# Designed miniproteins, single chains, continued (4), part 10

Each design is a single chain, and the fold is of that chain. pLDDT is the mean over its residues in the fold that is shown.

## One batch from the design tools (miniprotein)

Design m12314
Fold by ESMFold2-Fast:
Structure m12314 (fold): chain A 88 residues (1-88)
Amino acid sequence: GPLKIIDYKIEIVSKKTLKIEIVAESEEQAKLLGEYLKHLLESLGAKDIKVEIEGNKATITATFESEEKTKEAYEEIKKELEKYKKSS
């Protein structure tokens, strides 16, 4: 079925680091969302990306070159996450 997000959190945890936590409806959906966001973050210029899956939860941590790029990525990812949450 379509990708759906039950809940999410997005935080700038340091000047150049984003942390994203997603709760999906299944473990398979969490894995797919994690891979999708990894590719999106790479497209936004992330230098380092870590993806961790625990059941239906995906945690993504991404580091950027500058505070400016980190803020830009925060806004783009938040828009994308809200799109998948509102599709309920």
Scores: mean pLDDT 83

Design m12315
Fold by ESMFold2-Fast:
Structure m12315 (fold): chain A 69 residues (1-69)
Amino acid sequence: EPSVGELIEEMKKLSTEEIVERTIDYLLSNGEDDLADFIRRYVKAHPDITKDQAVNLFAGVYDHVKQRK
């Protein structure tokens, strides 16, 4: 599996919308449906989210999933 640093580097090449989609897909692939729905609702409520904020969101989600199991 790629490291967090490698994933973050890939994410920096994507748009904000693509980073959010990848974050949601990652959560769904790990059975975190409730958290995925929370992220969808959060982004819909905050359409001015920056790319840096989206990258930080992905990093936090990745750490959360790793710690969960």
Scores: mean pLDDT 78

Design m12316
Fold by ESMFold2-Fast:
Structure m12316 (fold): chain A 98 residues (1-98)
Amino acid sequence: MEEFKAELQKEVEAGADPKLQVLKLLAYEQGFSPAEIEAMSYEELAEIYAEAVAKALLEEGLVKPEEAEKIKEILKEGIVNGKVKEAIEKVNEIVEKA
């Protein structure tokens, strides 16, 4: 495990917010440096996650480009407002109709 990933896991085990640590780990996997990630706001981390999910769905042919943009907005808003489950349900509805 990379040093940064190992430290995030230790913080989660010590009672840090698991959602924030998961967003940081996903940004690291998307190619952002640890220094860039530590400078990011929760909203910026949520946007990176939402973009990654929307891009993956588009690349797999599960959604159209217009639907991918809507999914990105729904996930970002859901994460920022603590409504992750509701956001996932809305994304699933879009994927099922695509």
Scores: mean pLDDT 73

Design m12317
Fold by ESMFold2-Fast:
Structure m12317 (fold): chain A 78 residues (1-78)
Amino acid sequence: MSASEVEFEVLSLLIQGKSPEEIEEWLKSKGIESKVEVKDGVTTVTFYAEEDGKKYKYTIKVKRVDGQWVIEGERVEV
């Protein structure tokens, strides 16, 4: 899967209310190097993917505020 496809699917699972364990299992089933953690109501998903010959670390943070999803995404070359 491309990095963009992984990011889209992770966001979809998070918005659907899938547990951190379900998200981690999905990533593991795809062979994706990843970490899923929950702290203070914030779910953080970190995964590694290659795009255009470079390796990137993606970090997605999701929280709910007043019934709305607040999503922060970051990509860093490693």
Scores: mean pLDDT 78

Design m12318
Fold by ESMFold2-Fast:
Structure m12318 (fold): chain A 79 residues (1-79)
Amino acid sequence: DIARFVELFEELTRRGIEYFKRTYGDKLSPEELAALIAQFRAHAAGLLAAAVAALSAHPELLPRFIAVVEQEIEEIERL
């Protein structure tokens, strides 16, 4: 269901934030890192809203959207 897609997308977003903290925590100031994370969160929220709108119009896309997010989670785990 759409709730499962939202759950997976939020998990992907959390993993992305963790990646930025791990990769840039010692390279950026706290202010620069916070700004990067804020921009990433804003972008992710926009993508989630667009995806939910698309799925509301085309529910048949749900299995593909879930598969894509699961693949992206698997890929970020390798970083």
Scores: mean pLDDT 86

Design m12319
Fold by ESMFold2-Fast:
Structure m12319 (fold): chain A 90 residues (1-90)
Amino acid sequence: VSESAKRFTREVGERNKLSPEVVQIMKDNLISWGQLDEEEQEKLNSLSPQEVMDIYAEVNGILAEGNGEGVPDDELQKRIRELIRKFLKK
């Protein structure tokens, strides 16, 4: 789990606005963690900055919970992937 991801989540919340660069980094992290295919990436790219932040906040919650519980990285990645895909199914 990337410390950069936690930093961007906090920084976005603190600024109370999303720059295109921050949103793109969040999307890139979600694509990597979720192992998203091309169709899922297109759906993610169609989302508003707020929707991307909401997904990212939920993923950060799973990361914080899993880290506290000592959950293995592979199980943590699976939970993240399932969460992201659920949001993209609409």
Scores: mean pLDDT 71

Design m12320
Fold by ESMFold2-Fast:
Structure m12320 (fold): chain A 111 residues (1-111)
Amino acid sequence: MTEAQKKIAKFVEKVLDYAIEEAIKRLRDEYGLSDEEVEAFRKIMEEFKKKIVDIIVNLPFEQRREAIEKLLEESKKRIKEVLPDDVVPFALQLLENIAETALFVADFIES
């Protein structure tokens, strides 16, 4: 990895870490998720973050959106399997917002 790629990865990771922790607090405080459900969500989001960073760092610009959209659909399926049905729409919207934020940040840094 180049130094520029390392800086992009670190910045994207920090932005996603913040978004994930904010989402977890809202799911816990507003929706009353159990500690077990919160940890299941956290595990999925940490894997999502790792894969998004890999996509942004290792794929050319033209391929990033398609790869992230595919990852997003896979992650949505996992969320539906571990969270209560009434919470799923909120969690899916947060996941989409995180994906768009990651793309925006990567594009801005490379411009």
Scores: mean pLDDT 79

Design m12321
Fold by ESMFold2-Fast:
Structure m12321 (fold): chain A 61 residues (1-61)
Amino acid sequence: AEMERRMEEMKAAALELVDVFGRDPAAKAAARAAIEQAYADSENPEEMGRLIEAALRTYLR
């Protein structure tokens, strides 16, 4: 479905940001886990986007 494709694309983009900007392996692993959890738990792209943004702000600082 279109929504599934959009969420998959958001997950891929977020994981790429973690790979590019993450330096600490433990923080990168935690960020990736949080992004995967957001994908699994979110019912829509808006909710998933909020959870991903929170994870990136937490682990990529």
Scores: mean pLDDT 79

Design m12322
Fold by ESMFold2-Fast:
Structure m12322 (fold): chain A 61 residues (1-61)
Amino acid sequence: EKEILEKRLQELRERVAAFREEIGEDLEPIALLFASLMPGSLEKRREAARRVDETIREIDE
């Protein structure tokens, strides 16, 4: 149980790091994670990441 959660967390962190590198933009990790899980092209996922990042920044304000 604990091992499974630890592995999933590591996979999510690796996914976020890879996607950040792919899009070339330093966006919020939650935005990158969400967008990286979406289907479609890299460009479509990049747009989704930017949209989520903007929403997070708006809420944080």
Scores: mean pLDDT 74

Design m12323
Fold by ESMFold2-Fast:
Structure m12323 (fold): chain A 65 residues (1-65)
Amino acid sequence: SIVEEAVRRLEEELERLGIKDYKLEFEGLTIVVTVPEVDEEVLEELRRRAREIGKETGIPVEIRV
Protein backbone atom coordinates (compact mmCIF):
# COMPACT_ATOMS: atom_id res chain seq x y z
CA SER A 1 0.00 0.00 0.00
CA ILE A 2 1.01 3.64 -0.34
CA VAL A 3 1.12 3.87 3.48
CA GLU A 4 3.66 1.00 3.61
CA GLU A 5 5.72 2.81 0.93
CA ALA A 6 5.69 6.07 2.95
CA VAL A 7 6.74 4.23 6.14
CA ARG A 8 9.49 2.33 4.28
CA ARG A 9 10.88 5.56 2.78
CA LEU A 10 10.81 7.32 6.17
CA GLU A 11 12.64 4.41 7.83
CA GLU A 12 15.25 4.44 5.03
CA GLU A 13 15.84 8.19 5.61
CA LEU A 14 16.05 7.73 9.40
CA GLU A 15 18.63 4.95 8.90
CA ARG A 16 20.61 7.06 6.37
CA LEU A 17 20.75 9.94 8.89
CA GLY A 18 21.87 7.56 11.68
CA ILE A 19 18.76 8.06 13.81
CA LYS A 20 18.11 4.80 15.70
CA ASP A 21 15.86 5.67 18.66
CA TYR A 22 12.74 6.89 16.83
CA LYS A 23 9.05 6.13 17.25
CA LEU A 24 6.58 5.90 14.37
CA GLU A 25 2.84 6.38 15.10
CA PHE A 26 -0.38 7.28 13.31
CA GLU A 27 -2.58 10.20 14.35
CA GLY A 28 -5.57 9.89 12.05
CA LEU A 29 -4.12 9.89 8.52
CA THR A 30 -0.82 11.52 9.61
CA ILE A 31 2.43 9.61 10.17
CA VAL A 32 4.10 11.04 13.29
CA VAL A 33 7.83 10.40 13.69
CA THR A 34 9.26 11.17 17.13
CA VAL A 35 13.05 11.45 17.22
CA PRO A 36 15.56 12.12 20.02
CA GLU A 37 17.38 15.44 20.20
CA VAL A 38 19.71 15.53 17.17
CA ASP A 39 21.87 18.16 15.49
CA GLU A 40 19.81 20.96 13.90
CA GLU A 41 21.24 20.15 10.43
CA VAL A 42 20.14 16.51 10.76
CA LEU A 43 16.67 17.59 11.92
CA GLU A 44 16.34 20.07 9.01
CA GLU A 45 17.33 17.34 6.50
CA LEU A 46 14.82 14.90 8.06
CA ARG A 47 12.03 17.52 7.90
CA ARG A 48 12.88 18.26 4.25
CA ARG A 49 12.81 14.55 3.30
CA ALA A 50 9.58 13.98 5.26
CA ARG A 51 7.97 16.85 3.31
CA GLU A 52 9.12 15.30 0.01
CA ILE A 53 7.80 11.85 1.01
CA GLY A 54 4.48 13.47 2.00
CA LYS A 55 4.21 15.18 -1.40
CA GLU A 56 5.14 12.01 -3.33
CA THR A 57 2.79 9.69 -1.38
CA GLY A 58 0.00 12.13 -0.43
CA ILE A 59 0.36 11.08 3.23
CA PRO A 60 1.07 13.91 5.71
CA VAL A 61 4.19 13.42 7.86
CA GLU A 62 5.00 15.26 11.10
CA ILE A 63 8.41 15.22 12.81
CA ARG A 64 8.48 15.68 16.60
CA VAL A 65 11.47 15.96 18.97
Scores: mean pLDDT 86

Design m12324
Fold by ESMFold2-Fast:
Structure m12324 (fold): chain A 105 residues (1-105)
Amino acid sequence: MSPFEKELKKLEEEAIKAIENQDLEGLLEVIKKMVELAKEASPEERRRIFRVLAKILELAVDTLTPEQLQKLAEMLEELAKESEGEIKQVLLDLAAWLRSRLAER
């Protein structure tokens, strides 16, 4: 496994544990680390990070409370303000998706 794939898998496992423990702060720290990894990544590696992030957020929707999901959407929007280009757009799209899922509840 490449160093990149090993780090991404570690972050995915940490995010899943944070969600299972309802540790929103821990989940946000992992997401921040994924965003930083995406800044350093090749375009192909960046798309892999975004796919893992989307999977994590799908698990979060199934597991976390509406109040926790609202805070998560707000944090993704704040991270997007600190980001540029493709990373900013993906974070905004994921935040909009979370808000859409909340509106269906």
Scores: mean pLDDT 84

Design m12325
Fold by ESMFold2-Fast:
Structure m12325 (fold): chain A 76 residues (1-76)
Amino acid sequence: GIEELLNIVENVIQDPDLIALAEKVLNDPSSEKEAIAEIAKRIIEVSGGKISKDEAEKIAKNRLAGAKDIVKYKKG
């Protein structure tokens, strides 16, 4: 259900590798497209194919913004 998909997205955002991607994008904004693609790939893998590539990319874009905010907050 939708609750499973939301949990998958939350797990991806809380992953240390995903936070590292957000730090990379904050240091080099030109890497944003590649970071979105990597996040989308992880969402698809964790979902077992339940989320389409197009949907995963849209979710990845929104959640990368959230991960960037988390990184900014931690650094003060």
Scores: mean pLDDT 72

Design m12326
Fold by ESMFold2-Fast:
Structure m12326 (fold): chain A 91 residues (1-91)
Amino acid sequence: SMEEKQKKLREEIEKLREEAINGKISFDEYQVRLLALHLGIDEELAREYIEVMKKLRKENKYSEVNKLAQALSDDIEKFRELIEKIKKELE
């Protein structure tokens, strides 16, 4: 049921919070897992997003930072296409 799915999501988020507070996972790992849970994406994609954003900021590519962040909020399919394009441009 929808109620059961919402309960499981809340339990997973609370467990992650407890693991972070108790020092069982790093703050960076907590951010990756939290982002993946909230957006319903896999942890690998969430990790790639964080890493690509760090690289773009290091290279002062703020226009690309803003486009990628907006795509993540507005359209997950466009986000997947855009992140792959940006990854190739950074190679």
Scores: mean pLDDT 82

Design m12327
Fold by ESMFold2-Fast:
Structure m12327 (fold): chain A 62 residues (1-62)
Amino acid sequence: SDENWRALADFLGISVKTLKRMSDEELAKKFTEATGGKLKYTPEVAKSMRRLIEMREKERAE
C-alpha cells in the first residue's frame, strides 16, 4: 500500500502527503494533466482509484 501510494505520487509528480490531502476533484485534475488531457478522469474515477489503493493496503496487512 505504501508502495502503491508512492508509485501513484511519483507518477503525478507530487509527494504522498500531498496526494493523501488532495480532494477527489483535485486528484482527477492531476490525472488528466498527467496524460496531457488525452484521458479525462472524473472525481468518481479518482475516488475509485483511491479506494483500490486502500483495499490493497488492507489485503497486505491481513
Scores: mean pLDDT 75

Design m12328
Fold by ESMFold2-Fast:
Formats: structure tokens, sequence, C-alpha cells
Structure m12328 (fold): chain A 84 residues (1-84)
């Protein structure tokens, strides 16, 4: 993950703390996922991960798969847009 991506993620997570009362544990998990998958997360992606983490029917494994699939879908969308 680039320095720029880390800074952007920190800004997003700070905003989520202010607006949604995100815990340090939730922040640590989101950062761990971003680092593990070498991903740049948008505000929308971070919110989706947070929502999934707070759903009692969703496991941490489900959250990891969800994030991975969503980022891959976004990459594919960006690549298609570049061809236009």
Amino acid sequence: MTEESKKRLDEILAELREKYGVTDEEIAFIKELADEYNLTLTRAEALVVLSALRDPNVTKEDVREFLKRRIEAEKKRQEKLAKL
C-alpha cells in the first residue's frame, strides 16, 4: 500500500470515528484487511466493510471475501472505463 493510500484511509477512518462511533478494534480490522490485500479503500468501501462487521450474521471470513470481491469488481470497472 502506498503512503498516499495509507493517508487517505486514515482520513476516512477518522471521519467514520466521528460520524459512526467506530471502535479501535474495527479500525484495526479495516486497516489489516487493506494491508493484507494491498488495497486502496474509498469511503464507500470502508462503510460497506463497517456495516458487514456490525452484522451479527456475517463472519470475519465473510467480510474478507466480500472486500476482496468488491475491490476486484471495482478494478474491473475502472479497466473497462479506461477502454472507453
Scores: mean pLDDT 72

Design m12329
Fold by ESMFold2-Fast:
Structure m12329 (fold): chain A 98 residues (1-98)
Amino acid sequence: MELDKGNLAIAGRIADIVGVEKSFVEEVLKKTQERVGDKLDIGGFAIHLELLVEDTISGTAEPSDSETRLVQALKAKDIDAAVESALKIADYMIENRL
């Protein structure tokens, strides 16, 4: 799925917070969307990830294991690990209607 301008802007902010390339975050979001399909709004998911990454790096939140693994995978530029962690977060959001 192609990301719209809003989702691309969010991907850029996540990339800046983590210190990685925007294209890397865009690929994680695209692969997550391909796996979840229409079950999750990608824009809402991207905003959720932005807040999660910001809070995790600033130390203002108690991150879950999946959230901690996502930030570590993004910093390591491990796309497969980042997508796996993002999918676990997406599944939780879908099940809890977040």
Scores: mean pLDDT 75

Design m12330
Fold by ESMFold2-Fast:
Order: C-alpha cells, then structure tokens, then sequence
Structure m12330 (fold): chain A 114 residues (1-114)
C-alpha cells in the first residue's frame, strides 16, 4: 500500500540521519504501535513541507509547519523517542542557518517540556 511505501521511505530517510542506536529505538517504537506509526508518518510529511518552506525562504510558513510538528511530537509518550525526533528537527533547522526559526523552535520546545 502507499502507506507501507511511505513507512519504508521514512525508515530509509531516518537510517541516513540518525545514529544506529537512535534509529533502532525509533524502529522498535514503530513496530509496537499502529497509532505511533500514523503519528510519525504525519510528522514526517510535515517535516518534508518544512524543508520545502525553508528552501523557498518562506519563514512564516516554516514557523506554522514547525508549530504543527511540535504539537504532534508532544503527543508522543515515550520521552526517548520524543527527544530523538526533537533533536532531528533541530538539526534540520540548523542546516538552513535561520536563527529566528531556531530561536522559535527552542521557545516552543520549552513550552512543551514545562
């Protein structure tokens, strides 16, 4: 199915950007829960849209997408999984050298973790 193809693409993408240890944690979580698979695929779709907004130089759209991603990540009960996904997102933003977006990310993460 297209969902299975999307999950395979997600796993391949994450295997390239995460450490082997972090990748194993994410993979195990995906194998244990269909609800978690749906949540992570939606996060991954939005991450793709975030990258596109950043490539287009659309900072306001990037902020709106980032807020949606962080709302979805806040629903993840596993603190280790949540930490891995937040770090990947932060590393992705840092590649674009947009300090305003990085500051916005750090402020939103503090609100979620408080």
Amino acid sequence: SSREEELAFFLRSMSLVLSPEDFAIIKKALESSEEFRDLVLEIFRLRGKLIQALLDGNLEEAKEILRKILELISKIKDEEVRSILLQDLRDTIELFQEQELLDFFDELVKEIES
Scores: mean pLDDT 85

Design m12331
Fold by ESMFold2-Fast:
Structure m12331 (fold): chain A 58 residues (1-58)
Amino acid sequence: MRSALPLIASSGSLDAVERWLREHPEVLEDRELMEKAIEAARKAGHDDVAAYLEEQLK
């Protein structure tokens, strides 16, 4: 599986991020990938996407 989540997160589309995680729920266990996605969203100025991803890391 190719890790597209950080790229999708940097696009700022919350719907696309939600869809990706629904299709790839195993990614929630990959903390390194999730952290990269959160950083990508924050660097792009999409705090809403970053906050959503942080909530997934219970």
Scores: mean pLDDT 78

Design m12332
Fold by ESMFold2-Fast:
Structure m12332 (fold): chain A 127 residues (1-127)
Amino acid sequence: SPEELRKQLEEKLDRLIKVTNEAFDEIIKSTTDPEERKLIEKLKKDVMKVLNEGRKRLQEALDAGASAEEINRVIDETRAKIDKLLDEAIKKTTNFDVRLKLEMLRLGIDIALDEIRKLANEYVKAR
């Protein structure tokens, strides 16, 4: 049903935000260099802001009866902003373990956004 699809979509959005926040906290906790730590703390604030803004935009668009094209645009813009933030931080990171963790986080966010996109498009078709 549309109600079940919307519930699943909201749950996936909640999980993405929670898991991303927790992943950043673990990266920060494992980072011993003070300058690197500050870079990751700033990155966390910037990425979490983009995710929360993207979630709000997606929810508002779905509530307004937005088209699949508009829904996909919101998701694509959110992904592009996050990818840019993570790519710039990865380039500045000299520690291999921290860089690997950021690359894995970037991949995980992209996969989660693809799942959110699929579910949002199914919701739009069903409503």
Scores: mean pLDDT 91

Design m12333
Fold by ESMFold2-Fast:
Structure m12333 (fold): chain A 62 residues (1-62)
Amino acid sequence: MQEQQQLQQAYQNQYQGLANKAKELGDDDLAQKILQGDQDAYSKVLKQLGDQVQQQQEELKK
């Protein structure tokens, strides 16, 4: 019962964090969809962040 409320709050906090990251990447549309709870937008921003981190690491190695 209370565990479910804490999980919902944790998800909302995580969505807000990812929305801020999407805005930093210049994707305001994606940020808005994340705030609306769009799971597809959520997975899409995670993929974009992962791709950017990977590219940054490759640049540091070369």
Scores: mean pLDDT 70

Design m12334
Fold by ESMFold2-Fast:
Structure m12334 (fold): chain A 136 residues (1-136)
Amino acid sequence: MKEKALEHLEQAIEYAQKAVELSTNPEAREKAKLARAFLEMAKVYLLEGNVELARRYAVEAAELLLEAIVLETNPEARKQLLLALEHVVEALILLEASPEDLRRVIEALREAAEKETNPEARERLRRLAERVEAYL
């Protein structure tokens, strides 16, 4: 479980970095950079055995990725942000994030879906929220 969660965090870091490189929106880029930094902190704490702090940083990274997705106008950058977010969600599930933390992520996913103007991104966010709800 922890080893698979680590793999998902590493994939999320890689996709967040690609989103930063492809981003054409400065605010989205800065949120993606901060999300990547929080994911790197989540990885460090997970390797140290501090699962509670790893979950906390991963939840905050998910919220930042969602803000970046809504702001992003470049389709390829948005795709990388969505892939990063999907891996963060998998990591949180594998790390057995609390019902309270999962509800925070679901709320942020639903809010982002309502604000998202791209229909495909909106549908992906809604499906991801439904998937997280299945683990509550």
Scores: mean pLDDT 89

Design m12335
Fold by ESMFold2-Fast:
Structure m12335 (fold): chain A 59 residues (1-59)
Amino acid sequence: DEEAERFADALRRVVENRAADLGIPVPTDEQLAQAAIDNGRGLGELELGEKVAEYILKR
């Protein structure tokens, strides 16, 4: 689905930008996918990206 691919790309960009700003390593594709599932697709791509970034930060 094009929407799912666009969502995944946008989510990755938000997480990568946050990780770079915080000086932490970018999460693996598996970690990112699992975090997205755990935090729910009901959120917008920016909101989910921020929650995923918080998740990796607190790791």
Scores: mean pLDDT 64

Design m12336
Fold by ESMFold2-Fast:
Structure m12336 (fold): chain A 60 residues (1-60)
Amino acid sequence: GAALEAERARLEAELEALEREGVLASIQGKDVTPYQERIRALNARLNELRRELGEEPFES
């Protein structure tokens, strides 16, 4: 439904932003662990939403 599609789009945008921030943190020699943990959590939620939408889950 529209609500699940909107949530997926929001989570995908947040994931893209976190991946970009994590790359910048890595280049700057900063700890990337918090970005990796949050990316993992977002991917888990995206897989749950894809399952609810009848799509194949994301596999890392």
Scores: mean pLDDT 78

Design m12337
Fold by ESMFold2-Fast:
Structure m12337 (fold): chain A 87 residues (1-87)
Amino acid sequence: SSLLEKLEELRERIKAAKTAEEVLELADEVVRLLEEQGSPEEVAQARSAYALLKEMAAAGESVAGLRVVLAHYVDEIIEAIREKERA
């Protein structure tokens, strides 16, 4: 499947996440996916987002709050890919 298809699938899994641990596992999957198929800049941004999410979880952020942050980041990447693919 394409990078876009894999990100869309991850986006739906993020919406279904029930624990902070699940959100962090999904954030790690985003980092790994971008390391395989993304640009170095996207990898750096994903690692920064993952670090932020880990700190937020340690500070007691809600699962809903963690989902919103990760989902927003993934949505930004999806939109950037769609913009790049537009004729």
Scores: mean pLDDT 83

Design m12338
Fold by ESMFold2-Fast:
Structure m12338 (fold): chain A 89 residues (1-89)
Amino acid sequence: MSKRDEAQDQINRLRRRVQRSWTRTRTLRFLSLRNNYHPAYLDALRREVARADRDVQQLYDLSLQNNDPSGQRFADFYRRQIQIVRADL
């Protein structure tokens, strides 16, 4: 495979990881709200938000390095969503 194909595969893996982290973040946020901000769910939510933030940053940087506007827009979308969740914490 070319280095470009390897970079695209890595971007695609990061996109899937970000989507999974965001799904877990939404679920934990819902469970936190439903359970009146129970500490266990808040702690899990904070850890998941931190993980998602790192994955989104890595995705953005890699997409920028590989001139992938689609990956950059995807990362920007999830970065904004994560910021909204973080502001509520």
Scores: mean pLDDT 83

Design m12339
Fold by ESMFold2-Fast:
Structure m12339 (fold): chain A 66 residues (1-66)
Amino acid sequence: KVVKLDIKPEKSDDEIAAQAGELMKKGASPYAAAAEYAANAGIPVTTPIEEIVKKMLEALEKEKAK
């Protein structure tokens, strides 16, 4: 279903990825960081964790680019 809301995501995809990266720097496991990334990016909890980790790492690579 389509819902029109004027709500900004609060953070861009790059910012969401950077936040997950900071969690890993603080000693969080990659899976914990991926779960936080999924929550912020609106990815369903039922999505395989490997897919979430892949998306998180791809976003982090983009963030590292600049």
Scores: mean pLDDT 68

Design m12340
Fold by ESMFold2-Fast:
Structure m12340 (fold): chain A 92 residues (1-92)
Amino acid sequence: GPIENLRIEVERLDDNNFRVRISFSDSRGSGSIEFEFEAEDNRLIEGELEIEGIRYRIRLRLERIDDNNFRISAIVENEEGNRNSASIDFER
């Protein structure tokens, strides 16, 4: 089934460090994963997540828009090849 309820949440840990949580659901259940980033990071993170024997592929990108503004984009794909994407902008 489709990837639904894809959400990105950002928490500032300190002036330069952020915790990013990605959550999603499909017909087999719900999943979440957390990543930590530094504000100076401008990188793509790709990974595979296994939740109760079910595999998901996650691509997470952190982009600096300007000195105080950042964008996080996430793409999640399930074993059926269904994808969803979300992005949020946040301020330092």
Scores: mean pLDDT 78

Design m12341
Fold by ESMFold2-Fast:
Structure m12341 (fold): chain A 85 residues (1-85)
Amino acid sequence: MLREEILEIMRRAGEIARPIIAALNAGDAEGAAELLIRAGEEVGAPEEGREAAERIKAALEAGDMARAIGVALAASLRFAERAVA
């Protein structure tokens, strides 16, 4: 039971994260932020989406791509957990 739930969460997190990471790799900070806001809205967590978007913008302004990717992955995982609950 729990193992199947973890695999489904990881699959959905990957689906959410992929376009966000693609936008970050393209240098599209605004696109990455908008995708996070939209993903949060879709799972009923609009405030978490906005917070993640602001954290990504702050990381990119600081030149910290690893932090930006980390925020995108963590937010995507949280949204996936909410989507499968």
Scores: mean pLDDT 84

Design m12342
Fold by ESMFold2-Fast:
Structure m12342 (fold): chain A 65 residues (1-65)
Amino acid sequence: SAAEEAAADARRGFLQAGASEEAAERGAKYVAQGNAEEAIRAGIDGGAPLGAARTAVGQAMKVLG
C-alpha cells in the first residue's frame, strides 16, 4: 500500500539523516498515519537535524499522497 511504501521510505530517510533505529521506526509510523509534524519531531528527537528530518518526511509524504 502507499502507506507501507511511505513508511519504508521515511524509515530509510531518517536513518540516512542520522536518527536512531527506534526514532526512525516511530517517525515512519507517523508518516503512515499522515502526521508529518509528529514524524519530524520523532526524527529530531532521534538525532536527525531539523532540515534533514523535514526533507525525509517531505519525500515520504509524496509517496503517501
Scores: mean pLDDT 86

Design m12343
Fold by ESMFold2-Fast:
Structure m12343 (fold): chain A 83 residues (1-83)
Amino acid sequence: GKGLEYGEKALEYAHKAVIYAGQGKIDLAKKYLKLAEKYADESQRVLDSGKETGEERLQAEINLGVAMVAIGVAKTLLKKLGG
């Protein structure tokens, strides 16, 4: 459902933020970091609503957890770059 979809988008954008931060592309890294945080928040809202259950909920929780780790990595890299 939507929680899984938003969790997958959060993960995709978080990975892009890490890649661009690693390349020193500060503006692109910030853009994708903001998108990752937005979709992570939306995924969490769907999960908190109880609308997703079973396998979809579990996969959404896994994707969200991995996305949050990647978001943390991107933030750390951006801080080191002065961005």
Scores: mean pLDDT 87

Design m12344
Fold by ESMFold2-Fast:
Structure m12344 (fold): chain A 67 residues (1-67)
Amino acid sequence: MSRRQLIQEATYTVARRLGLSDDVARRIADASRSVDEGARLITAARPDADFDAVRAQISATVAQLAA
């Protein structure tokens, strides 16, 4: 799996965990080129979510998928 695919899959997983619909989570994941971009897009869709916490969740998920 490429770095970009890891980021996209991790971003999708976190977006779905936070209650975003499949279609929204997919669009966010597809647009995400970095962990920071994924966290920014998720928090734009979920303003109640903490950016640093979302970023940390995406980073942790990338690490788990890369293991």
Scores: mean pLDDT 86

Design m12345
Fold by ESMFold2-Fast:
Structure m12345 (fold): chain A 77 residues (1-77)
Amino acid sequence: SALDEQLAAIRAALLAAGVPEALVDGIVTFLRWLSTQSKEDQEEEIEALLATLRKDPRLSEEQVELIEKLLREFLES
């Protein structure tokens, strides 16, 4: 499916950027769930996740910026 292909591409990009596999798996699971929600709820949930990720000491600023870009591109799809 188009969703599965998009999630696979996001997973590959995050792993290539050095994001920990456990976080990548969590993000992919989150996005699969997010695809079932209303657009209004999707925007709120993405902002909540980004606020959490910005505080995660395992992530560099560049990794958080990449995650934000991919999450917002997912919302626009």
Scores: mean pLDDT 86

Design m12346
Fold by ESMFold2-Fast:
Structure m12346 (fold): chain A 72 residues (1-72)
Amino acid sequence: DAEIEEDIAEYKKKLPAQVAKAKEKGYDPVVELVTEGVEKAIELYKTKDKETFEKEIKKIEEELKKKMEEIK
């Protein structure tokens, strides 16, 4: 599971920058959605497998894309 832990660590490192950028653009709802989604995905990884974690991450990315379209 070193690979998935490394991916999570990378994602956590990049998340603050993405959150700051979204905040600067006034996408506050997106910031909350990203934070909650990442926390949920990590929890699922602990109780499920890598495949489930990857599916949840993709779902979060799709929800973010949809929310960004709605905010326009």
Scores: mean pLDDT 66

Design m12347
Fold by ESMFold2-Fast:
Structure m12347 (fold): chain A 78 residues (1-78)
Amino acid sequence: YVGARVRVTFADGTVEDGVIVGYDSSVPPTITVRFLDDGTERTFTILKENPDGTIDAVLSDGILRGLPSGRVTIEILT
């Protein structure tokens, strides 16, 4: 996953593009995304990997500025 481009869809319908900069396969597994528009990094706890390659996740770093908290869908771009 590290180095992959992703599209993150937040619960409010906001879509942001980013790059995976960290992946931890511990329990629960986490993924860290650097967003391209503001350069900020956010860590998500992975809830489920879908058969289509999308990932259901939730913010694990607490309160993040300017973004909705809660569930997101992460789409890995080829």
Scores: mean pLDDT 72

Design m12348
Fold by ESMFold2-Fast:
Order: sequence, then structure tokens, then C-alpha cells
Structure m12348 (fold): chain A 83 residues (1-83)
Amino acid sequence: GAVREEAERLLRETGERILALLARGDVDGAERTFLEGREEIAKLGDLEGEIAMGVAELVYGVSLAIGESRREALERMARELLK
């Protein structure tokens, strides 16, 4: 349905934009992009989209907990959104 298609588009666009910002060294912009994408997915009420955002955020948290940089953690999070 339209909500599911919109959620899939937002997940993809958010992941792609994070990777593009990281490629140019904009770590703060990449994090802001994730937070904005999470808010937009939450507004849709798409359960699968909310789960995908939650899994991506968990991957980010685990990456930081094991000592990876914020940039590496954001890259892993973005890759999770693009699965």
C-alpha cells in the first residue's frame, strides 16, 4: 500500500543521504539525517519501517559500544537501512 511504499522510500533515501554526507566528512549532518528520517517514519505508523529504524539504531549503539568511531557507527546504521 501507499504507506508501505512511502516508508520503503524514506528508509532508502535516509540511508543513501547518510552515506553521501559521510563521504564528504559531514558526520553531524549524517546523524541529523537519521533523526529526521526516524521522525518521518514514526509519523507514517508503518510497523515494518519503525522496526527497520529500531534495528538500524541498535546497530549504531552496538558499533559505538565496541569502540568504533561515530562515522563508522553511522555508516553501519545507513547500510542497515539499505537492506
Scores: mean pLDDT 90

